# Designed miniproteins, single chains, continued (2): the designs that were tried, part 54

Each design is a single chain, and the fold is of that chain. pLDDT is the mean over its residues in the fold that is shown.

## One batch from the design tools (miniprotein)

Design m5966
Fold by ESMFold2-Fast:
Structure m5966 (fold): chain A 78 residues (1-78)
Amino acid sequence: SAAEQAELEARAKQILNQMKILKQQAKDAGNEELLKKLEEREVKVQELIDKAKQTGDEMYLLKAYMLVSEAQLLLLKG
């Protein structure tokens, strides 16, 4: 439905915005290695969001959330 598509779009924007914040934090810390890893992870997150939209399969959205959570852990460790 249109409502389900709007909710998925909102969640996707939230996930991507969180990645943007993590990339900015890596830049501010001068951690170029972490920034590159976050950029590579962002590509994978976008691919999973696109698959969720194409298939309607919530498992792809869950995988995108997991990648963002792992990215937060990388920032905390580095």
Scores: mean pLDDT 83

Design m5967
Fold by ESMFold2-Fast:
Structure m5967 (fold): chain A 90 residues (1-90)
Amino acid sequence: SLVEEFRRIAELVVKLAEEAGLSPEQIKKIRDLLNKAIEAVEKGDFETAVKYLDEAIDILAEGMKGASFEQEVNLAIALIALATAKVALS
């Protein structure tokens, strides 16, 4: 199901952000936003889901500023995963 696929993407994104060394506060914000996006998808509110995905993407993109090469790679993969999810909801 779309919701199950989205939950798998959210879990991957959180794992990659943790591996990239984002702070516990940043990880919590990403997790909260992705959970809200999943709730919106469950309700068929794809417009709201996309807004929460954009906010999570912004946090990941900000995390790339001053990041090491290895951190940037993990964050880039997370960004691609969320961008792909946005296209699927459009």
Scores: mean pLDDT 87

Design m5968
Fold by ESMFold2-Fast:
Structure m5968 (fold): chain A 89 residues (1-89)
Amino acid sequence: SEAERLMEEADRVWVEGGKEAVRLAEQGKYEEAKEVVKKTAEEAARLLEEAARRAEEAGDAELAEEARRALEHLREEAEKLIAELEKKA
């Protein structure tokens, strides 16, 4: 489904952004790593919000709720990671 495709895309975006943030942090570039996390979280959140909307339009309430839970989890994880990077900067 379109919603499932968007959720998979959000996961790919978050994973790739995380790899880049780790690489920057390993180089001591904590502010740059934080910016990558912020931009990646914004893009992944946009995809998950679209996934929830598409699932609702398709009548898949369970998938819409799954996308909303994934969005909440993403936001919490991004906030924690940003806070940790700010402590090191």
Scores: mean pLDDT 88

Design m5969
Fold by ESMFold2-Fast:
Structure m5969 (fold): chain A 99 residues (1-99)
Amino acid sequence: KEELIERIRRAAEELMATVSEEAARGIEEIADAVIEALRTAEENVVSKVAAALTGATIRVLGDIIELSKTDPELAEEVREAVLRAVRAITELIDQAEAE
């Protein structure tokens, strides 16, 4: 549990260091939501983590849609970075389930 939280935090920090501030904020929001679900869930952990990941991703994608009205190029970069982070986090969760 703690090892998975550490891996998610580290992966998010590495991605955030290579992207725009807007993308970094989106990645941080998604990672924080998943980490909080992992810390607080005693039962139905997988379902709670999936719900947190989905909810945070939907909120961040909504922010990207609003950004696209003023800066479509930045919005596209943020979208790509956020989806890359979602994939990385999902892979770490899947790997932890196998252990």
Scores: mean pLDDT 82

Design m5970
Fold by ESMFold2-Fast:
Structure m5970 (fold): chain A 79 residues (1-79)
Amino acid sequence: DPAKLAAIKAQIDALTEGLPKEVTEPLRKAFEAYLAGDKEKFEENIKKAMEEVMKLDESVETIVGRVLRIIGIELDMEL
């Protein structure tokens, strides 16, 4: 559903606004990999984003967790 994917992207962009590129770039690549049907690259980039979050403030970890829940719920994925 293109409208649903556009809404998810808008929510992710809003939630990740102001976050470091080290976190936002893997999250973007994960979403693009999902859209391309590349599940392995999706999982790899999610792992990279989580590793970078572990080096940052707890608020960033909370935001990334929220993004992952939105992706999982809206796209019927188990994360």
Scores: mean pLDDT 69

Design m5971
Fold by ESMFold2-Fast:
Structure m5971 (fold): chain A 72 residues (1-72)
Amino acid sequence: HMSMEEERKRQLDDFSRQLATLVRNDDLDSARALAERLMRESDPEMQEEIRTMYRQAVRGREEGREVRRQRE
């Protein structure tokens, strides 16, 4: 059976991939919903990691949008 450490790593890896896809597709509402759902089901340590990953992904997308707007 999976250890807690393996399960945590798998959940973070899965979250990272799903988050990247949703943010790339500009589906920020679904990205936020995914992060909030995982945080509700996670311990405080994992919640902080999820929050950090979400913030980084959204910031990167917002920077990309701003650059595109400026180029126009």
Scores: mean pLDDT 72

Design m5973
Fold by ESMFold2-Fast:
Structure m5973 (fold): chain A 61 residues (1-61)
Amino acid sequence: MTKEQKILAATLIALRLAREKGIKVDPQELRKVAAEILEKEGIDVSPKDIAERALEKVLAK
């Protein structure tokens, strides 16, 4: 999986988690935060872990 594919997967997972919780979030903001997390933690982080952290950061403002 490429870096871009991992960011996309994490963004989609985060959007699904937000919908399950009844929260509306901007997909572009989630993608941006997911990319930042991947850059800081490295390529070996799972898309699910990136998704959860990205959603938490977006909700924390």
Scores: mean pLDDT 77

Design m5974
Fold by ESMFold2-Fast:
Structure m5974 (fold): chain A 56 residues (1-56)
Amino acid sequence: SIEEKLKKEIEEQIARLEGLAEAARTAAKVTGDPAQEKYAEELEGLVKELRDWLEK
């Protein structure tokens, strides 16, 4: 179904976003760049929203 395909695509996107968030968080810690910290926080927030959507 379209719903099953959409859920799978969202799960794949969550995995990619988690990787990007981890990389940005590491960059923020190493460089002290506030833009990287903000980027990590935004990605972490998006991941949480997508995970919450999948649980419904």
Scores: mean pLDDT 84

Design m5975
Fold by ESMFold2-Fast:
Structure m5975 (fold): chain A 71 residues (1-71)
Amino acid sequence: SMLEAQLSLGMAHLSLAVGKLLEKKGIDPSTFYKQAIYHAKEALRLAKEAGDEKLAKEAEEVIKEAEEGLK
């Protein structure tokens, strides 16, 4: 559902934000970036099922940022 997609995207953004904060503090962000990817992929799947192109693009952006953070 659209609500489930929004909740998953919210969890993805929270995990990404924590990962970025940890990285800035010199603490390994890997667990949080991996969690961000997990939740963003779920948000992307649900957004595509709902036909929400905007939410799908936002989820893809979170995946990209978290994957860059893991390099």
Scores: mean pLDDT 89

Design m5976
Fold by ESMFold2-Fast:
Structure m5976 (fold): chain A 80 residues (1-80)
Amino acid sequence: SLEKAREGGYMAGIGAARGDPELATEGIRWASQHITGPEGADAAGRGAYEGAVKASNPEQGRRIADTGGAGMAGAGGLAV
């Protein structure tokens, strides 16, 4: 489900922005469980950016989406 992939990304973004590694990793795991193609990976990445923006500012959200938590969510789509 694209909505669930986005929700997982959103949790990962919030966790990473707040310095909560458990929430960040849970969000990545949740997103990867619901990524079945490139649309799901994109949704997870967008969710992570939105989550980080809500918990922090847009600059931090952009970095998180590009480099760590969101990238791992995208990789999950290829592993499944």
Scores: mean pLDDT 67

Design m5977
Fold by ESMFold2-Fast:
Structure m5977 (fold): chain A 67 residues (1-67)
Amino acid sequence: SEPAVAPDKELTEEQKKAIKPDLVDTFQTHLKLKPEEAEKKAEEILEKSKTTSELQKLVNEEMKSAE
């Protein structure tokens, strides 16, 4: 079985479901996106992310790109 602790944890479907609302809220607050746009962007980011590190990197990239 996969170890519980690791810097690069693989994102499960359950984790993605749990993270999605938080990403939507973050994108609305930080990027000032509409709820529907934030949901779409969060879904795209989660689709491209395989690990928590990749997720954080992609989220940071989006925030910087919006500047």
Scores: mean pLDDT 75

Design m5978
Fold by ESMFold2-Fast:
Structure m5978 (fold): chain A 60 residues (1-60)
Amino acid sequence: HHHMIEQSERRIERFREDLRKAAEEGIKKLPDSPEVQTAREAFDKAWEREEKAREELRKQ
């Protein structure tokens, strides 16, 4: 188990939340097109994958 991971995760989580909000607002400003919808779906899937990766990291 890694003691430093807890501190790193907290810092990354705060930065991540800021990036997520910025990305969502950026996508919202884009034209309503199939490309935007595809980007939105990819973004959501990537975010879910990151959540799962963090959960796996905790199992270690």
Scores: mean pLDDT 70

Design m5979
Fold by ESMFold2-Fast:
Structure m5979 (fold): chain A 59 residues (1-59)
Amino acid sequence: GLAEAQALGREAGRALEAGDLETARRLAKMASEALPDPVHAEIVLATAEREIARAEAEL
C-alpha cells in the first residue's frame, strides 16, 4: 500500500545517495508496484529513473 511504497521510496533514496544504483532501481520499482494509482506509480518510477540516470552520468 501507500505506506509500503513510501518506505521503499525512502530506501531507494538512501541507496541512490550511497551510489548503489542497482538497489535504487530495484527499490524504486517495488515502490511503484506498491502504489494503488497507476498514474502515480508511473510518475514515481519515471522520476526515480531520471535521478538514477543523472547519478550514472556523474560517474
Scores: mean pLDDT 78

Design m5980
Fold by ESMFold2-Fast:
Structure m5980 (fold): chain A 76 residues (1-76)
Amino acid sequence: MAKELIKKAEEHIKKAEEALKKGDLESANKHLRKASDYLEQAEVAGKNNPSLQEKIKKLNKRLSELTKKLDESMPS
């Protein structure tokens, strides 16, 4: 379960990066929200797995960086 959720989050992070690159802020926002939701679910599902928690931590850092970039591009 957790591994599948992490994969889905990673896919949405990649789609958000593509959307930001082309200036599609609406699409980027939707993909970042989906990635955040999947990472929250993965954190709960993988609670007892340190390796999965490490992957989730790295993806959350990437998500935060993309969210800041999106926020800088939007009024609020």
Scores: mean pLDDT 81

Design m5981
Fold by ESMFold2-Fast:
Structure m5981 (fold): chain A 62 residues (1-62)
Amino acid sequence: SAAAAKQKAIEAAADAMQQESARMMEESGKLFEEDREKGLEALEKTNALVRQQFADLAAKAK
């Protein structure tokens, strides 16, 4: 039960981070329209950050 409660909390935190990452992706898309190269760099950086955040959450789940 303690492990189940911890997992539930981690999932809630992941959902919140996913929503914030979606907003960051939208902002990167706007930059993409203004300057394609800057938009691509922002998208790549956001993707790397999101992947790292999920990896960190997965590691903490152990």
Scores: mean pLDDT 75

Design m5982
Fold by ESMFold2-Fast:
Structure m5982 (fold): chain A 57 residues (1-57)
Amino acid sequence: TRDRILAAARALYAERGDAATTRDIAAAAGVSVATVYRHFPSLAALRDAVFERPPAP
């Protein structure tokens, strides 16, 4: 789940940049916004994680 959220976030940031929202990321990852928030307590935490390499290469 966390890896899917990160992959979706990377794709959306590449497509929309600053316009990418947590709702769009959740939809692209196939999860609810609550699920995203459960893994990343803030949008800042999600963005920080997105710029790191994923743990599952």
Scores: mean pLDDT 72

Design m5984
Fold by ESMFold2-Fast:
Structure m5984 (fold): chain A 56 residues (1-56)
Amino acid sequence: DEDEIIDKIVEALLKNGADVPDSLAEELQKKIKGDVDKANKIVAEAIERYYKIKEE
């Protein structure tokens, strides 16, 4: 589920100051199997949400 992975990435970025845990990177890698577009959307969305929350 893309939203679940996005939320996990955002949570990790908030907790670790923009550092993504290896386990979460592994989940993302599994998700992008043959679908680079999904990977790009997941990463872009997570980064966007992170910066919006951080600026608040």
Scores: mean pLDDT 70

Design m5985
Fold by ESMFold2-Fast:
Structure m5985 (fold): chain A 66 residues (1-66)
Amino acid sequence: MPPVSVDDAVRAVEELLRDLSGTESDEELREIGERAARVLGTLAPDEQQREQIIREIDRTMEELLE
């Protein structure tokens, strides 16, 4: 099975990004997104899993910034 800890990390990042949506700070949201992508990249050695997780974070960031 895919690592459950990775799914939990994605969920935690998504909640954090939504909490930060009220800040109206594009720079802060970008920094959090970059940091989350880096951490999740190290947790998911499988290229397909890593791409899936990064894409999900990117989508959440785009929704919050739009």
Scores: mean pLDDT 61

Design m5986
Fold by ESMFold2-Fast:
Structure m5986 (fold): chain A 61 residues (1-61)
Amino acid sequence: SAARAALREAVRAGDLERVRALLEAHPDDPSLYTEAGVLAAIYGREEILAYVTERARRLFG
């Protein structure tokens, strides 16, 4: 989807603000959080990984 493509690009770029906006627009889609977390780990985006993990735990944990 367009949201997934935008999320992948934002994580790759290290754009935490864009990642936050995209995930906040889709609070009920756990698959977007999983993808963002995996990509953040692969690209070494520690701040994005921390944000995604904490938000996913609050919404789905």
Scores: mean pLDDT 82

Design m5987
Fold by ESMFold2-Fast:
Structure m5987 (fold): chain A 68 residues (1-68)
Amino acid sequence: KEELTNRVAEAAGVTKEQAQRIVDAVLRALKEGRPLTVDELAEAGGITPEQAAKALRVLAEHLGELRM
């Protein structure tokens, strides 16, 4: 989880605190089985939609590594 937060921070160009908020928002949405949009992530992290899109890309890649 710490490695995931660091990867998101680096890829999206955001702080570790912002990256942690994004990771928590995504994991919570997945646990609840609800859809999550780039705009919702941008709001949760206090970041731009462009940064949120980069964060989602890193999260998808890392979650794939854990399952594959």
Scores: mean pLDDT 72

Design m5988
Fold by ESMFold2-Fast:
Structure m5988 (fold): chain A 82 residues (1-82)
Amino acid sequence: SAEEIKKKIEEILELEKKRLELLKKMYEHLAEGTEEGIKKAEELYKEVRKIQEEIDKLMASLSADEQKEAAKKIAELRKELL
């Protein structure tokens, strides 16, 4: 249904927001220039990858037109976080 599709797209957007926040923290730890910072960044990168896999699975469950709508909203979200 249209409501189920809307909820899937909203879930994708929430996952993308979380992924972007984890990426930000990862780069902050790398910028510390310490071995501990690198280790924390590696752990965060594993979480980023898992979230990306979840996004990819949700995207794959959508039709081509629904994927385009989701991709457009992801692009708008990324622009807002600039």
Scores: mean pLDDT 88

Design m5989
Fold by ESMFold2-Fast:
Structure m5989 (fold): chain A 126 residues (1-126)
Amino acid sequence: MDLEKGLELLRQQKFEEAIEYFKKAAEKGNAKAWAYLGQAYLRQGKFEKAIEYYDKAIELDPNYAYAWFNRGNAYFLQGKYEEAIKDYEKAIELDPTYFQAWENLAEVYKKLGKEEKAKEYELLAK
């Protein structure tokens, strides 16, 4: 229930309220709640704090592709493209059907001028 309520509030952009519910879920041992804490801070533009919570989510569940993907997004938004690439590659390794990670990886390679790699990932994002 706490996780579901947090997600509803996050969709409504009620970030502070969402954070309270995600903290309750995390305290009850829900490893995914740490990633949603990261997401709430990411949506507020608090990238360093978002990364800290994604680090915690990955520590508890290193196979949670969502946490890797969204930490990549935080790095991307900070202009840390090499870190973003590593996190997106890990998300794809864990879940090859994570098409958003393929799309974002293509965009990072475009920003780095690596057009051939960008085209490869664009084709795989379909």
Scores: mean pLDDT 85

Design m5990
Fold by ESMFold2-Fast:
Structure m5990 (fold): chain A 71 residues (1-71)
Amino acid sequence: MEEEAAEALREVAEEGDRLFAELIKAGKWDAVREVLEEVARAAEAFEAGDIEAALEHLRRALEIARRALEE
């Protein structure tokens, strides 16, 4: 379970790093702010030991980034 969660986290982090860089390059500052808010919520969930909630917030951050880049 933790091993699967760690792999999912790594995949989300790699994709997130790429998409976040693209948002910055495109000057989509509103989306950058929204992504950072979700990342902050993910960090709070990690501190609470809620890995599933942390992954959910990171996935929302990816969705925000993808949507912004499609605009």
Scores: mean pLDDT 78

Design m5991
Fold by ESMFold2-Fast:
Structure m5991 (fold): chain A 71 residues (1-71)
Amino acid sequence: VPLALRGTRRGLETLARADLEAELAAEEAELAAARAALAEARAKGDVAAEVGARLRVIAAEEGIARLRAAL
């Protein structure tokens, strides 16, 4: 399991991994906030806010996928 976090960038990975893990935690927090905003917009029937929140969710999910691929 711990070995699964090692990437092919071994020379820089050890130095960058903690920074990537911090960025991952920040993106996961943004995803949670975006999902809460999406649920609130849906509850209010605010289509414009729902579209904005959906874009935030997509951006955060893409960021998480990139960071996980880099870890």
Scores: mean pLDDT 76

Design m5992
Fold by ESMFold2-Fast:
Structure m5992 (fold): chain A 62 residues (1-62)
Amino acid sequence: SLKEKLREAIFESAELTMKAILLVSEGLASSEEERKRKLEEAGRLSEEASRLDKEALEEYRS
């Protein structure tokens, strides 16, 4: 159902967001090069989470 798909998307988005937060925390405690890599990966995960949220909301509204 649409509600189940929405819940799955929200949970996946939340998991990606939590992973991004952890990568930022680890990056801040890491060397300069590792920090850059982890922050870039965190950015990608956050962008994907935002995309999933947008797509899920649009599908729910449709």
Scores: mean pLDDT 83

Design m5993
Fold by ESMFold2-Fast:
Structure m5993 (fold): chain A 55 residues (1-55)
Amino acid sequence: KISKEALLEMSKLSIELMKYIVDALFAEDEEKKKEYLEKAEELAKEEQELAEKAL
């Protein structure tokens, strides 16, 4: 049983994750691209941990 709070938190992480992926895709600077991808990876890990805890 997933709480509304957990679902909202996961949704926020998903939106932020997509934003970093888009930023990485359009980044011309390799250093910034790597930083955005690392941020996206961290957010994906947090979302997975929340999903595992909620399910």
Scores: mean pLDDT 78

Design m5994
Fold by ESMFold2-Fast:
Structure m5994 (fold): chain A 64 residues (1-64)
Amino acid sequence: DLIERAREAAALDDVATLEELLKHPDPAVREAAFEASVERGVLELKRAVLKLPWEPGELGYERL
């Protein structure tokens, strides 16, 4: 489950895995990775998310 992986990566501060999931073609996976990174307060990953092409309805887009 990619959503489980996103939460685990955020807990471990595994930025590389989170960045890979944020680039995933499935918007649900991207939203899960963004939410997990926000919960952990991963500042560097938040900056990376702001540069991604988010669509309306995705969590990252609404927080931009």
Scores: mean pLDDT 64

Design m5995
Fold by ESMFold2-Fast:
Structure m5995 (fold): chain A 74 residues (1-74)
Amino acid sequence: MSADELAEKALELAKEAIRLAEEGRSEEAYQKLMEAGKLLTKAIALGAPEELVKEAERAMREARRLLESNGVKL
C-alpha cells in the first residue's frame, strides 16, 4: 500500500470514528481511531503528502474530542 493510500485509509477510518462516536458507539469509534493512528504513522514514515496528513490529523482530533466528551480516557 502506498503512502497516499495509507493516509487516505487513515482519513476514512477517522471519519468513521467520528460517525460512530456521534452515535454513542464509543468502543467501536475508539477501535477505528486506533487503526487510523497506526496507518497514519506508517503513511508519515513513507512520505505521505502533507495535505492528506493534515486532513487525517484534523479528523482524528475531532474523533478524539468526541470520545473524550463521551468519557473515554485517551
Scores: mean pLDDT 84

Design m5996
Fold by ESMFold2-Fast:
Order: C-alpha cells, then sequence, then structure tokens
Structure m5996 (fold): chain A 82 residues (1-82)
C-alpha cells in the first residue's frame, strides 16, 4: 500500500506542476484538466487537503477558460474531498 501511495503522490505532484506551467502560459483549459488530475491522484493517495486545494484551483482555471459546468463539478469534488 505504501508504494502505491508514493506513486499516486508523485503523479499528483507532476500534474500540479503541469497545471502551474499551463496557468503561467494563460492556458486555463489545460490548467483546469491538470489540476483536476492532480486533485484526483492526491485524493486516491488519501491526501484530502491537497486534493481539495487542487480541485479548487481547477475550478478557478475552468471558470477562466469559459467552462462553467466543469467549474461547478470541480467545486463539488472539492466539497466531497474536504
Amino acid sequence: MEKLKEHLLKLGEEYEKLGKEAEKQGDYKSAAFYYHYAGSFYYLAGEYEKATEMYLRAAEAAEKAGLPKMAEILRRLAEEAG
């Protein structure tokens, strides 16, 4: 179980990094998807606080990308994680 958790945490960190880079480039659509993946990997790893943070960042990016339905779903995922 510990090795699986470490693998999921590493994936969460990689997607969080990709989300931050996409956000810096103004690619809010890609940022929303990357932060969503990061949140999901953190959630599977049991890191619920980080999962909530990533889902909220994904929701904000989705709003900036003009994807309000995706933003609503991501905010709901954040509520369920934390």
Scores: mean pLDDT 87

Design m5997
Fold by ESMFold2-Fast:
Structure m5997 (fold): chain A 66 residues (1-66)
Amino acid sequence: AAWDNLGSVLLSQNRDEEAAEAYKQAIELDPNYANAWLGLALALKALGRDEEAEEALKKYKELAEA
């Protein structure tokens, strides 16, 4: 999705908070899109929000293993 692609670009630019917002928009459009949850987890981890990153990663694993 466009928001997921934007999130990836923002992560590569170390714009981690904006990347997290882009991935949240991707999740809003498709909450079952596993890759958007993975992207959110990576952005949150880069921001030092490890607990929130673990929650997002848990969602990713739940969806990816289904």
Scores: mean pLDDT 82

Design m5998
Fold by ESMFold2-Fast:
Structure m5998 (fold): chain A 60 residues (1-60)
Amino acid sequence: MSLEEAEKRAEEIGKVLAELGYSKDQIEATARLAAKALGLSPEETERFVEAAIKGYEKAK
């Protein structure tokens, strides 16, 4: 899976979790765990977390 595809999935997941009532902090924590499981670098992990938070912001 490419980093671009991972970011797209993170944004969608963040949006869905926000719609289900999860907090920004919970979404960030979940995204960090997912990035770790995917073996992402520190830089890639921050991009992944930012994508999930962007999804959360869009769901407001």
Scores: mean pLDDT 82

Design m5999
Fold by ESMFold2-Fast:
Structure m5999 (fold): chain A 90 residues (1-90)
Amino acid sequence: MSREALDVDVEVALTEIRLAIAKQAFERAKKEGNKEMLEQVKKDYEKIIEDAERVLERAKAVGDPQTARASERILEEAKKLLEEVKKALE
């Protein structure tokens, strides 16, 4: 396979966009009482957390403090939202 690696700043920007989309979906799922959508949003937040953790480690490895801080903010927000969706599914 040809080598294709995104810069960590591009990866964090894409992860921020995915988090914004997932937040919109969570608000809709809550208003509709749609448990299936809530379960999908939970999986989306879990994936966003995994991706943000990988981006954070890569940003630290290459010495990119701006991307590291952005990744930490995404992790904090996504983890809080994941706890909210878990509570909504109880």
Scores: mean pLDDT 83

Design m6000
Fold by ESMFold2-Fast:
Structure m6000 (fold): chain A 111 residues (1-111)
Amino acid sequence: SAEAVRELARFALENKLPLEVLAVDPETGERGSAVLSEEEVRALANSDAKEQGLLAIEVLARAGLLSEEQVETARRLVAGERLSDNVGIFVGVRVDGRLGEMAIVVDGQLR
């Protein structure tokens, strides 16, 4: 949930721990992650679900884990198109073994 992501971001800032965006294929178990900058963690600590989704897509794209087509499609879904969590890549944040899922799904596979 958006609140869980905010709480994990605040926890990471307070404890000076790295916060990662995590992408997981629920069918294959394949994983990719990228560490957020301190500025990005501060942004997440005060973000809504849409802002969280857009930032996560940017971070995963920067890490080379998503294709340009996947980035474009995911941005459209976050912008208010239909969301699906039954197929494709699930996205969340992780700090100190704690996971907060985001309300976005990226179709296809990790690069």
Scores: mean pLDDT 76

Design m6001
Fold by ESMFold2-Fast:
Structure m6001 (fold): chain A 81 residues (1-81)
Amino acid sequence: AEEEVERIIELFEKAAQIAREAGHDTLSALLLIASAVTRIAVKNGKAEEALEDSKPIARHLAEMAREAGLDEVAQLLEEAA
């Protein structure tokens, strides 16, 4: 569970970097917030809850990325969902 959720955190951070480089600062900020919240949950011993909660978040952020034309970011986030 912790290894799986850490992978999702890494995907959020990578997606945020790509979004920022593309000039989508708001989407990048949302991805970084999702990463930070997930890390806090893991630190508090809630890795399983964080893993399940990260899936719908990744799905919503992937939809936002597709609407923004960031298909690479959307595809990356779909791997987390």
Scores: mean pLDDT 82

Design m6002
Fold by ESMFold2-Fast:
Structure m6002 (fold): chain A 67 residues (1-67)
Amino acid sequence: KLEELKKEAGELLKKAKEAIEAGDTETARKYIEQVKELAKEISKYDPVTAKIILAEAEKLEKEVEEV
């Protein structure tokens, strides 16, 4: 359950990064928002891991702003 949420967040982060590399900032933003929602759910059980996931999402969000 929790491990599945963490895995899903990781996959979405990968997809967001691939979208940024393809120049598809709209799709990248969509994946980043989905990761942030998953981080909120994960934080109910594992706030430390959720903070790490959120930091990665924020890093990608910064890259989207610079495209």
Scores: mean pLDDT 81

